# Designs tried in a protein design run: designed miniproteins, single chains, continued (2). Part 28

Each design is a single chain, and the fold is of that chain. pLDDT is the mean over its residues in the fold that is shown.

## One batch from the design tools (miniprotein)

Design m4952
Fold by ESMFold2-Fast:
Structure m4952 (fold): chain A 94 residues (1-94)
Amino acid sequence: TAAAQALIGAGLLALLAGAYAAAIAAFNAAIAVAASNKALAATALSLLALALSDAGSTAAAISALTQAAAIYTALGDAANAAAANKAIASIKAA
């Protein structure tokens, strides 16, 4: 989990710097090393979606949010699942 959290931190710093490719790579790595920690994987997928949206990859962002929503739903996290679905609706309405 510490490795996934460090990669999330690196991805957030890359986003702040406008380095979207580096942010996308860091969040993808975070998803991979989160492994069985499904909540952390869903968080990393939501952040990946933000990076993809900022980079102009809207279809990939919707895909990442759809995966995050499915994980949150499976975990019984209705609030985060609803937030992910609302983000999908907002991207589609733009």
Scores: mean pLDDT 83

Design m4953
Fold by ESMFold2-Fast:
Structure m4953 (fold): chain A 54 residues (1-54)
Amino acid sequence: KLRKLALVDALKQFGMDKYVADLESGAKTEDEVMAEFRRLHSDIQVALFERILA
């Protein structure tokens, strides 16, 4: 529960509205969204995103 809320907040900070919609609708799990984010974004963006979640 808490991790999902933190993930939504982090995605909003990065302007990732598509991923926010996918999480809120239940179309994708937290792990699926994180896997796509890591694949499509730079190592620096991923590191910053993961710090927000930690």
Scores: mean pLDDT 71

Design m4954
Fold by ESMFold2-Fast:
Structure m4954 (fold): chain A 58 residues (1-58)
Amino acid sequence: SEMKEIQKKAIEGDVEAQEEYIKRFLELSMENVPDRLKESLRNGAKVSLELLKLRAEG
């Protein structure tokens, strides 16, 4: 599974794989979410990814 390969790389510390995994997971999890909440979830994911990058760099 493509998702399993991305997950493995993310666990191994690949920041690009971590970003891709979170983005794909978010889009999959939003299939049952009302459209009005999708923007808030995407904004939350953006903040989380920025924090993840700071953690990886510091």
Scores: mean pLDDT 73

Design m4955
Fold by ESMFold2-Fast:
Structure m4955 (fold): chain A 69 residues (1-69)
Amino acid sequence: PDEAEIAEALVLLWAGIDIAQLPNMTPEEKAAALAEFRAKADELVEKTGSPRVRQVAEDAIARLEAAAA
């Protein structure tokens, strides 16, 4: 996958998560949202097999986890 494919996939992942609402969620709601996002990211990495996609997905997860804290 190229940069455009990675960007499109991340937009689709982020579309399911309202990052601005993460600080206002309960710990249980945040855990569920993070778990769902991680599952989607892992599926994307598995489908592409690309180290670049894996790195971008992990960076996105880390940012989401930081926003949830």
Scores: mean pLDDT 67

Design m4956
Fold by ESMFold2-Fast:
Structure m4956 (fold): chain A 73 residues (1-73)
Amino acid sequence: MMSAQEILKQIKELAAQIKEALAKKDIDEVKKLLGQLGTLLAHLLQVGTPEQIAEAQKIAQDILEAILAFKAS
């Protein structure tokens, strides 16, 4: 059973991988990693504290801003 702390750690690691894939312009990898991120976020919503969920939401917002900046360029 994965702890909320382990899920949050994996979310942070996936966020770094998504940013790297965006820098490489690997859109297929970005889509795949976003799917994995969505699954981890759904799991964190069930087991995480409000503080952990808020941190994950900030990470998700940062990723969204990076994707929008990429599309604007």
Scores: mean pLDDT 83

Design m4957
Fold by ESMFold2-Fast:
Order: structure tokens, then C-alpha cells, then sequence
Structure m4957 (fold): chain A 62 residues (1-62)
């Protein structure tokens, strides 16, 4: 779930968060990682904010 993914981000477990996002949205881990890296840069290293931004982007693609 989204809350489970956000909890991983709060724990600094960005790789596991990316893997769950890839599975949930049916996209590659590479695509999710690309989006998360961009979001981490845009949010000054805030992994929770980056994961929220990545979820918003993936939801907009549905």
C-alpha cells in the first residue's frame, strides 16, 4: 500500500520503496529509480517528499 511504501521511505529504505512502487504500478524498477532520483534532487535529499512526488507522477500516468 502507499502507507507501507511511505514507511519504508521514513526508514531510509529507498531501494525497497522503489521495488514496491515498480510492482504496484507495473513499471520497471529502473523507471521508478529514475523518477525517484529526479525527485530526490528536486526535494534536496528528502526521501519521503521524493517518494510522495514519485507516487503522484505514477498515479497521473493511470
Amino acid sequence: SEEEILELARQGRGREAAELLAKKYGVSVEEVTKLMVKAVIEHNGDLVAAVKATIKELEARK
Scores: mean pLDDT 84

Design m4958
Fold by ESMFold2-Fast:
Structure m4958 (fold): chain A 92 residues (1-92)
Amino acid sequence: SDLLNEALQLRDQMLNSKSEEEALEYLRRYLELELELIEKYGPLFADTLPYVLRGLALQLRKKGFDRVAERARRAADRLDAGVPLEEILAEL
């Protein structure tokens, strides 16, 4: 899927960001694309999303991007609590 390839590219761009502001913009775009995937293919398409977000948070923290790392970690916690991705995006 072109959308799956775009999701992987957004993750790579996030981790290669030069600033925390840039990384946060890529995190937002990634989650917007994940929402589109859920809408097209159903909620099971996002079953691994909390796991992916925690991995991204760890890598972003290693880069010193503590604020965007915390936003990714919190998004994962909110998803595990059953909060819809649309609501999480509005809070990001």
Scores: mean pLDDT 86

Design m4959
Fold by ESMFold2-Fast:
Structure m4959 (fold): chain A 68 residues (1-68)
Amino acid sequence: ASKALSLALKNGDTDQALQLIEQLSPEEVVPALVAALNYNQPEVVEALLQRPDLPDDLKEKARQLLAE
C-alpha cells in the first residue's frame, strides 16, 4: 500500500484512508487490505471488499476476520 494510506490507517484517519483506497491500482489492493486488517479499520476493509479487483476468496477471509 502507499505510504500515505499506511499512515492514515495507523493514525485511525478513516476518512483519509477511504479517499486513498479509491486511487489504488489493482496490485495495491491486497497490501491495503492486509494493512487495514492489521490496524483494525473495519470501515476501510468493507470499502476494499467492494472493489472488483479483489479476489472473492480474500473477500470471504476478510469478512471472517471482521466477525471476530
Scores: mean pLDDT 78

Design m4960
Fold by ESMFold2-Fast:
Structure m4960 (fold): chain A 117 residues (1-117)
Amino acid sequence: MERFKNPSKEEALKAAKETGQALVEMARAGALDEIRGYIENGEPVAELTRLKPSLTDEQARAARRALEGTLIVLNAYKNGKVTFEEIEKAFREAGAEVKKISDDEFLVRPRPEALAA
């Protein structure tokens, strides 16, 4: 999507926070507990793993927000606009954690404390 191609640092950090919030909301509802983000052949890819097969309208909007936010974050990271550490901090402040699998792949999960609160 063209609008995700060249995000600013501010847009990427906002997207990370909103994506983390959406993931925590969906996890509390039992609808989604993991997002996979990776760069394949220079193109960002976002996948919702462990997604519930039927979603409410609210959950469907949250899922779309999480996918779009992940693509924004990956494009900013790919373009050198944000560091992994800045992304990790933004997700953490939203109640999510980021695990770096490789230089071009990461997993986002809700923090246990965010689900208990």
Scores: mean pLDDT 80

Design m4961
Fold by ESMFold2-Fast:
Structure m4961 (fold): chain A 68 residues (1-68)
Amino acid sequence: MEEVRRLLEEAERFKEESEKAVQNLLEAAAQSSPSMAAGLRALAEKIKEEGERKVEELRKKAEELERE
């Protein structure tokens, strides 16, 4: 049970960190030139996808431990 809790906490932390990184990049894009903004938005999408994938991986590990 404690391991499940740690995995869920790690997943939540990764989710918050990736969401914050995406927000920071989108804010930077809003203040940048159109060409720079396009690059920043592409990076934000990549970070969002990587973060979602990592969170899902951690949550699946937690589910496996809960269900044995």
Scores: mean pLDDT 81

Design m4962
Fold by ESMFold2-Fast:
Parts: C-alpha cells; structure tokens; sequence
Structure m4962 (fold): chain A 75 residues (1-75)
C-alpha cells in the first residue's frame, strides 16, 4: 500500500470511529476493532517514514490498551 493510500485509510477509519463514538447504541467491540485497524495502518505509515522505534512503541502501547478495554468490557 502506498503512503498516500495509508493516509486515506487512516482518515476513513478516524471518521468511522467518531461516528460510532457519537452512537450510544454502537457495539463497543466494533469500536475496538476499528481502533486496532487504525493502529495497524498508523504503524505501517510510521515504518514507511523510517520511524521504526515509534512504530514498535505504538504497536505495544495499543495492544496493552486494547487488552485492558476488552477486560473491562468483559467485567
């Protein structure tokens, strides 16, 4: 995927996340899945920019946050 395609994909995902956040009946699991996909796109973007350390940190941080959110939803 090109750098421009990654930017466009990230913008589309951000719009979807905002739309679901405004819907009180939205499935929180669907929101988490969109956040996971946005993280993957952003990590790929950072790698293409040569920002490998930032990409790895973002990947680790997002994985921890998503795991915590899933645990909270299960409680």
Amino acid sequence: MSLEELIKKAEELQKKIVELSDDPNADPEELIKLVEELTKVTVEYLKKQGKYEEAEKLKQYSAQLIAQLRAELAA
Scores: mean pLDDT 78

Design m4963
Fold by ESMFold2-Fast:
Structure m4963 (fold): chain A 89 residues (1-89)
Amino acid sequence: SLSIEEAVKKIKEIVNSDLPFDEKRRKVMEVVEEALKGKSKEEIFRLLQAIQDELLKIYNEETDPERKKEIERIALDILVTANLIASKQ
């Protein structure tokens, strides 16, 4: 599966692209799901931290309020997905 570094890089490229929001959301989720495969709980937490840190950086550099809201929604989707996975044995 994807390394943490590769996943963060791909997510950054998608979020910073000119793609429609729904397309960005879908592609980010595909990257996250692939990156979660085969990882230990510790690696999953490291992956989530790295993704959230990158999204926060992009958010702070963004000046468009609509794009800021899109980043917030993507960050929330990732947290919800990760919590659902973490709840499995």
Scores: mean pLDDT 84

Design m4964
Fold by ESMFold2-Fast:
Structure m4964 (fold): chain A 78 residues (1-78)
Amino acid sequence: SAEEEERRRREEELKRKIEEEIIEALRRMIESIEKIARESIAKIEDEEKKKEEEKELEETVKRILEKLEEVKKEFEEE
């Protein structure tokens, strides 16, 4: 019936919105953590160690973002 189809569309739209909000919240959380870490790294007086920590942060953030992309793909496959 038209009522069942309309209900299904509303449920699918709500599900997509919830999934999008979760992904956006996780992305913002990652950005906030990166900013805090960068501010801490900026206080390092040893330029060599500062460079190493910046590289480790970049590699860690890349790894986390790759995992977030996997979560997004899982939502899209449902």
Scores: mean pLDDT 81

Design m4965
Fold by ESMFold2-Fast:
Structure m4965 (fold): chain A 100 residues (1-100)
Amino acid sequence: MTPQELLEKIDQVQQLHTQFVNAIKNKDFSSAQNTAAQLVQLLQSIPTISPQQVAEIQAAMQDVLAAAKKDPDSLEFAIALATLTAHVSGALFEMLVAAK
């Protein structure tokens, strides 16, 4: 993967993460699940992202989905969403460093 392709993947990861969060906020759990699957496939295609990091992001997305379905106003949901954002931000930072 070239540095330029990696920068394009960074944009795609950010777009899918935003789509996932917006789908959750709109209570469109079917679209959220579809977007989560697309994000996992995209992350698996990026050589700088370890299988462990992909698994952590996938688990965090499932935690967000589960918490939102139970109670979107809960502290558990807020923590799950913050955890997902932290994992995605970490992966994006590593991709940005690798692109240089």
Scores: mean pLDDT 84

Design m4966
Fold by ESMFold2-Fast:
Structure m4966 (fold): chain A 66 residues (1-66)
Amino acid sequence: GSEQARAQAEKAIEDLKNAKSEDELVKATVRAGKAIQDLVDNGDFDGAAELRRQLAEATKAAKEKL
């Protein structure tokens, strides 16, 4: 359900924030994107929008640290 997809997206975003390499960053970004899409598919549009915002911020911050 949407709770599981949200938890997976949040975990992937945390993994992205802690990425130590470009490869880890890419893999975490892909996982986060898939989990966010699963939220959309389950009708959690508000949750998906918030997590997309968090993903964009986390990706920018992680790239600045690499």
Scores: mean pLDDT 83

Design m4967
Fold by ESMFold2-Fast:
Structure m4967 (fold): chain A 89 residues (1-89)
Amino acid sequence: AREEAKELLLKAAEYLKEAARALEEGKVEEAEKYSQKAVDYIKQAIAADPSLTPAVFEVVGKVNEKTDLSEAERLYYAAELLEELAKTL
């Protein structure tokens, strides 16, 4: 469960970075598809280890507090926080 959740969080982080890159290139539809894949992997990670739920909500809260960042910068920041969370597993 822990190893599975770790791999799923790392995949979510990769898709968030792809979504951010797509936004920087003006590819909004591609960014939405990558963001949806990231969300799906986060949901799978929580299903594999439900004890991650508070940590994931903390990541979402921290990203939403960054009102000075662009949408792409927030996605990169979210990816960084998910990678750090995965390292604790």
Scores: mean pLDDT 86

Design m4968
Fold by ESMFold2-Fast:
Structure m4968 (fold): chain A 94 residues (1-94)
Amino acid sequence: SMEELKEILEEFLKEVEEIYREAERNNLSDDEVIKRLVEVHKKTYEKLKEAKASEEVIEKVDQIFLAALLMFLDKVPIEKIIEEMKRLIKKVLE
């Protein structure tokens, strides 16, 4: 359902933000941040499959993940990464 999809994507966003904020607080290496982001992505993918999300939705979420990862590696401020993820998630839910 759209409600289940919304909950999954809101949890995805929250977990990514928590990883970035912990990275800033604890000076996590880029490798450690990438590992944690990949784990969140894998968990989100499993939830989307269980919720019977379309292949198009799954592909869009993969693109959001890749965009967030690349922005992080390019040292874009965390607030801007989160704002862009929120914008892209809203488009998935339209």
Scores: mean pLDDT 88

Design m4969
Fold by ESMFold2-Fast:
Structure m4969 (fold): chain A 76 residues (1-76)
Amino acid sequence: TVDHLRDVLQQTKQQLQEALQALEQGDYEKAAKLAKSVGGSRNNQAADKALQGDSQSAKQLLQQSIQQLDAQLDSL
């Protein structure tokens, strides 16, 4: 159960890291799609910011989500 949860959290982190990379490459639509596929208010807000061209706010929100996932992984 713990190992399964760890795998799910690591895959979620990977998707958010790919979204962050897409933002840095200027692919706002890909970044928004990846963030929205993960879901949650913060990631949905990041997707909205990316689609608005606010890459700085989108990046900050995605980094916050990744840090929160890292904290969860460290607690397992």
Scores: mean pLDDT 86

Design m4970
Fold by ESMFold2-Fast:
Structure m4970 (fold): chain A 76 residues (1-76)
Amino acid sequence: SRTAALLLALADKEVAEALALAEQGKFDEAIRTLERSRKSLVELALSLGLEETARRIEEMFERALKEVEELRKKAE
């Protein structure tokens, strides 16, 4: 599906932007960005009946959130 590919590409872009914020030490902003994007993209995918795509998006964002939280803990 072209729509599924687009949603996965948007998720990848949002993850990359959040990781760039974390690299700048902006951990709270990175986490807020990931949480908002995860909710929006998962809800959109589910509304379109793309349940497998929604699950993949959730996995991508959960991994990114764990990376940001680990970087934050190491920076303290």
Scores: mean pLDDT 87

Design m4971
Fold by ESMFold2-Fast:
Structure m4971 (fold): chain A 87 residues (1-87)
Amino acid sequence: SMEDIQKKIQDVMDKTAKILRDYFAAVKAKAPQKDIDELAKEVTEILKEVAKVQNLYRNKEPESVILDEIKKANALIKKAEELIKKI
């Protein structure tokens, strides 16, 4: 349903905001540059995917198409969370 999609998009946005906060915290803490650079690449890909999900939703694309892009966003988020755990 569209309500379920809205909740999934909000969850993606909330997790993305947390990753951004964790990224800036790692930068402030002067984490190893290699880890900062790797996390920055994942953050960039997450932001692109989130923008794509938002555009598909705004354009009223089919639920299946939006859900597939949400799945891609969640996979990138999970990868960023694992990188943050190693820092």
Scores: mean pLDDT 90

Design m4972
Fold by ESMFold2-Fast:
Structure m4972 (fold): chain A 73 residues (1-73)
Amino acid sequence: PEYSEEEKKKILEALEFIQKLREEIETKWDEETKKRLDEIAINGDKEGFLKLVEEELGEEAKKKAEEILKLTE
């Protein structure tokens, strides 16, 4: 698909956020939190994912995750 310059910027911002989130998961999240994330992913639980992001990374990270989920729909 063709993307506008605005869409490309949002995709880059989303990729940067995903990279930071992945780094936080691998370096700071414990095994229990990682298992919870895996269960959320298996069940396709978007609400559970957003709640987990809010609990671990805060409200602003949750808002960014919501924006990314909308881009991937």
Scores: mean pLDDT 72

Design m4973
Fold by ESMFold2-Fast:
Structure m4973 (fold): chain A 102 residues (1-102)
Amino acid sequence: KEKAIKLVEEIIEEERKAYEESTDPFVKGLLKQQIKYYERILEKIKNTEDEKEILVELQNLRAAERSAARIFELRGDEKGLEEERKHAEEIDKLIKEIEEKM
């Protein structure tokens, strides 16, 4: 649980930095919606002690990052693509760690 909270908080912070650095209105809009969605995921993780519910929320976060990676790929935004893929990989690693302990 603590590792999941920390990872989601770190991803939200990196998304906020990307939002501040972006000059593209579409990218800013996408990042703003991601931040809002990830804050809801974080709240759900904080409010449960069920590892299965934490896994579901991490899977939802990973799916959102992969969807955003595809959008950045289609737009030719290599930096956005790289960051979203990095986040998806970090989430996948944590999901596997939790599953190994269940």
Scores: mean pLDDT 81

Design m4974
Fold by ESMFold2-Fast:
Structure m4974 (fold): chain A 81 residues (1-81)
Amino acid sequence: MSESEKTARIVGLILRIIGSALDGNEEQAIEDAKGLAEVIKEMSPELKEEAIRLMRRVADLLAPNYPKVAEAIRKAIEEVE
């Protein structure tokens, strides 16, 4: 998988997490958040840093209304640091 393909996968997963959370499907959003760590572990250091920055931004955005989803994203970040 190329770095562009990994980036597209991360963006796709993030959009699914946000969409699932907004639809009230927190369980699905949490499962998708767990999948983020697997993709990020295979990225170059530069792309990993950018992906982590994006994930932190998404977690912060979701935290007020979807704290369990935000926690799952933050745990994925911790796993890849």
Scores: mean pLDDT 80

Design m4975
Fold by ESMFold2-Fast:
Structure m4975 (fold): chain A 82 residues (1-82)
Amino acid sequence: MEKELEERRRQIERDIEEALLLIMSVTSGIPVEILREVVEKFPGEEATKIVRELVEKYDISALTPEEIRKKVNELIKKLKES
């Protein structure tokens, strides 16, 4: 029972994380696949910072998904160097 409740809690946590990624994707214009990669590498607060910096520096709606991915990777590299 306890172990089953823990598995359900982890499933709910994953569902919430996916829902937040979709909301961020719709709001920022960044593809969910790219946002997922960012969140996997950084805790939620840092992922939000990367998305904010990307949106502030670039008009995401004017970029292709491939260009967005390149810009995200550049920001990730800069943050890892700090």
Scores: mean pLDDT 73

Design m4976
Fold by ESMFold2-Fast:
Structure m4976 (fold): chain A 79 residues (1-79)
Amino acid sequence: LSQEVIDELSRRAAEAMGRAGTEEAKRGAVRILSLAVNGGSPEEVRRVAEELARGLDPESAEELRRLAEGVAEILERHE
């Protein structure tokens, strides 16, 4: 990944962490970012987010899914 893509992914994760009301939700955002910057596929990002979302409250789960979808779209654009 280019530095510009890593910066965009990091910004989105930081925004999600700022909105997160629990430590579990913050850990979810960090895990999605780590997966993406370490070569995870868009499909892996979506799958891991859905797995993590099952352990979160509905509001946090929806925020994590939104983060994962945005991250997956960025990864798909950069192939």
Scores: mean pLDDT 83

Design m4977
Fold by ESMFold2-Fast:
Structure m4977 (fold): chain A 92 residues (1-92)
Amino acid sequence: SELDEEILRKIEEIERLLAEAEAALKQGRYQEALRLAQEALKLVDDLKKLLEEAGKNNIPISLPWSPQQILQLVADLEARARELLARAQAAL
């Protein structure tokens, strides 16, 4: 569905930003890592809003995860983004 495709695209984009932030940290590019982690957090917030709206409207999500697994995945992505943000801030 359109919703499934949007959720999947946002997850993939968040994972890409997190990977880029981690690479930037390893390379000592702390300001770049900070920016990438902040962008990832913004997309996590967008994804949370999308999932909340889907839940309110009883729109079925047909991804390879249960609703609880999707919520856990989003929580894990948020935790990773916050950790990278903290590490970048501490290194500056």
Scores: mean pLDDT 85

Design m4978
Fold by ESMFold2-Fast:
Structure m4978 (fold): chain A 104 residues (1-104)
Amino acid sequence: NLVEQFINDLKSILLNNGTGNLKIVSVTDNSITIQNKETGKTSTVNDFFDVRADLLNNPSIENAQILVSKFKTAYENINNVKLPLTSEQEQQIAEEILNIVTSK
């Protein structure tokens, strides 16, 4: 299930727990480059730290959706696929991401 794998990979990157099929191979002041462990393909999540900081400072579904959207674009590029996310699925993922990044 590609959608379930996307969610697990996104959570793995945000929690830095290494359990997903993606790894971080490069970090800059505002971006991360992620790599598919199986294929070796890479893609960059631009403005990752700025978007994450915005979400932490202003915890909202809208800011969580921005983070999810940025990661989705990188994920689609790495896997050469289009993720068939419904609006309901995007909202559910954004809610889970909001909970993860604000849970302290």
Scores: mean pLDDT 81

Design m4979
Fold by ESMFold2-Fast:
Structure m4979 (fold): chain A 121 residues (1-121)
Amino acid sequence: MDQAIEELREALRRLLELLRTKVPDPDIDTSGVETILGERFAELSEFKRALAVLVTEVLQLAARAGARIPPEVLVETVERIAESTDLKQVALDALRYVLENTPREEVRRILREAIAELEEL
């Protein structure tokens, strides 16, 4: 199995678990999200911080697995998480974007499964 696909599957599992339980990991590395949001980072709840990290991890791992994810999509997704009250919809939009921009059927299959689980939450 491709290491990038295995890491993507695990990142998606963590993302779904966060959205299901709403319990963030307090030891999560937020440095990338803090760099994008600057001063706005201080206004984020722990849940929004964790969600932004996990969604950006999914986008980055999908890019390593061959998906076409420009850096501006990462930035826009983090900003949408900071501003939105419908965080499930932001996560769904991000996963659907990856699905539409990945050429690999194995990655598409994993994303369709994750999207279906997220829609049921």
Scores: mean pLDDT 85

Design m4980
Fold by ESMFold2-Fast:
Formats: C-alpha cells, structure tokens, sequence
Structure m4980 (fold): chain A 80 residues (1-80)
C-alpha cells in the first residue's frame, strides 16, 4: 500500500537524520534542529496513519512529498 511505502521512506529519512546527529553530535543547536525534523516526520506519519481512510493515495503521496522536500531543504540549510 502507499502508506507502507511512505513508512519505509520515513524510516530511511529518519536514519539519514540520525547519521547527521552523529556527525554533528558536538553542535547542540544542529542536534536540536535534527531532532525537530525527526519529530516532524514522526508526527506527520502518525497523522497520515490516523487519517488514511479519509485520504486518496494521491493526497497521501502529495503530503509526504512536501514533507520530504521541507526536510531536505532544512538539511541543506543546516549543512551550508
């Protein structure tokens, strides 16, 4: 299902953020920002799971693509 595919993508993105937390472990502000991103991903996934029966596959995918875009843009800003 689309929701299971999004769960897998979310887990992969969280894994990438956890690696960045290890890379920046001595930078408290960067670690805090990375934790906020992880929380955002988890909260979005929980909301999608709670509302999946009221959403089309296209709506679920579109919402996830926007979340992924925002997180990737935030990572770029954090590393630049």
Amino acid sequence: SIIEEIKKKAEELIKELEKLKEKYKDDELKVENLNDMIKFIKETLEWLLANKDNLSDEEILSLWEEVEKLVKEAIKRLEE
Scores: mean pLDDT 86

Design m4981
Fold by ESMFold2-Fast:
Parts: sequence; structure tokens; C-alpha cells
Structure m4981 (fold): chain A 80 residues (1-80)
Amino acid sequence: SPLDLLREWLESKGISEESIEKLLELAERFIAAVRAGDREAARKTAIELANLLLEEGISNEEIGAMFQRIADALAAELAA
């Protein structure tokens, strides 16, 4: 799932479990908005998620790559 992929990535970056739980809750809201076709909610939650990842010291490049991987996973789910 996109959330499992995100958790594995965050764990690989050495992010604390407390921060991972907070980030995953926000990612669940983002994914739900994307599945609902709510572009405004998806954009807002993506910005919040990206800002929290930047605060954890992750680069804009790595954040962008991770969002693309989530988008690819969601597209594959919809195509199956």
C-alpha cells in the first residue's frame, strides 16, 4: 500500500516513531483526498506533509520523489 511504502521510507531515514505516526496520519488524509478527487484538500495536506518532512531534514528533491512513488502506487491500484 502507499502508506506501507511511506512508512518503510521514513524508517530508512531514521525518523522517530512518534514523528512517523504523525506523518502517516497526515498521509492517510492526503491519500483519502486523492481517492475522493478533492484537489484542494489533497494540495493542502500535501503541503502540510511536505513541510513536516522538511522540518525532519529531508530535502525537497527526496520529498518530490516520494510523492511521485505514492502517485505511481495509487495509479497502479486504480488500474488493477
Scores: mean pLDDT 82

Design m4982
Fold by ESMFold2-Fast:
Structure m4982 (fold): chain A 65 residues (1-65)
Amino acid sequence: SIEEKIRSVDVIIRDIEESIRSVREAIARETDPQRRQQLQERLQQAEELRRRYLEERRRLLELLE
């Protein structure tokens, strides 16, 4: 069902948000500029992935209207 798909997407979004939080904490603690850059890239990738799943969730919600 669409509701089950939304629940699955919500779990993925939560996992991504936890990863984003962890990466942001790592960036705050990182003193090496190269490692900080790598963490910033990982953060950007995670934010992009979250945006895609939020868009998918929105599309699924529209199907219920």
Scores: mean pLDDT 88

Design m4983
Fold by ESMFold2-Fast:
Structure m4983 (fold): chain A 117 residues (1-117)
Amino acid sequence: DWLQKLLESEGINAPTEEQANAILGSLSSGSISADILKMVIDGTKDSEVLKKTAEEVEKLKKTLDERSLKTVQAVNIASIEWARKKGLISEKLADKIIEIMRNGLSKEELEKLIKEL
């Protein structure tokens, strides 16, 4: 039960039916982490990866409740951490993507983050 262990590692225990459905929906439709990792593998510029991450996080905030959003983002963050451990993504890019996923960013904060690349 890899999904349960993944949720427990992010401090999420006994997900609600709504949270479980959000996770399954994210995994079935291609989570934002899957799309982001594909962009990285395809050689997309780090600045464009960060912009896309911010756009997709903003969409999730509009479509999911706060509990479901936290659960889906925990799965997405764990996927980025896995890719970092496998050397598929740089440490700096992974850290910036995770920051966007956890906190969201204003337009000004996103521009500052891109300049740090």
Scores: mean pLDDT 71

Design m4984
Fold by ESMFold2-Fast:
Structure m4984 (fold): chain A 80 residues (1-80)
Amino acid sequence: AEEARKKGEEYEKLGQQALAAGNYKEAARYFRLSGKYYLEAGDIDKANMSYALAQAALFKDRGNEESAQYALELAKQAAA
């Protein structure tokens, strides 16, 4: 549990760094890994947030800004 939570946090950080750098495909991959490890740790809210962030990154990669904004809003709701 503790190790899975730490991996979730590490991949979340890597995903945010990739997203900030405009490396959207890389960001999506890291956020998906973060979500997987948060699920293994039993943190459903953080897992849902991470998967929504991965979806937002993929929409940004494809230039679909409206869908990306919607996915970012879902990520905020999951983390609340």
Scores: mean pLDDT 86

Design m4985
Fold by ESMFold2-Fast:
Structure m4985 (fold): chain A 65 residues (1-65)
Amino acid sequence: MEDLLKEADEHLERGRQALAEGNYREAVEHFGRALSLYQKVLGPDSPKAKEARKLLEEAMAKYEE
């Protein structure tokens, strides 16, 4: 469980870095993985899952621009 949360946290941070660098495709991939892991471990209504979903939506919007 904790190992999966650590993996999710690492993907969330890598996604934030990619988003800041304008690497929107990589940000989408990282936020998508973080969301999947947070949903499986904490559930879809958890604060971490909601945060990852919001960031994924933001990165996807930028990638489609």
Scores: mean pLDDT 83

Design m4986
Fold by ESMFold2-Fast:
Structure m4986 (fold): chain A 87 residues (1-87)
Amino acid sequence: MAELRQLVEELLQLQQELAALYQQTQDPALKQKLDDAQARFQAINDAASQGYTLPLDQRAAHEQAALDALKQTIEDLQAALQAHKQS
């Protein structure tokens, strides 16, 4: 519970920072990163909704897959932000 909440908050903060950079730079690569992250987050939410239809023994693996996908999305956005900070 707490970990998922923290990851979602971190993702939202990164999206805000990258969106601000996009407004300043108009860099299409930043727009693509933002669009990809939003699409991946939507896919994670859709997959999480399916968890309610799974047997209890399968829900743990399904939840872990969602956490892993969220962490990967955060890492991709952090890399994009870091690249611009060093420019």
Scores: mean pLDDT 76

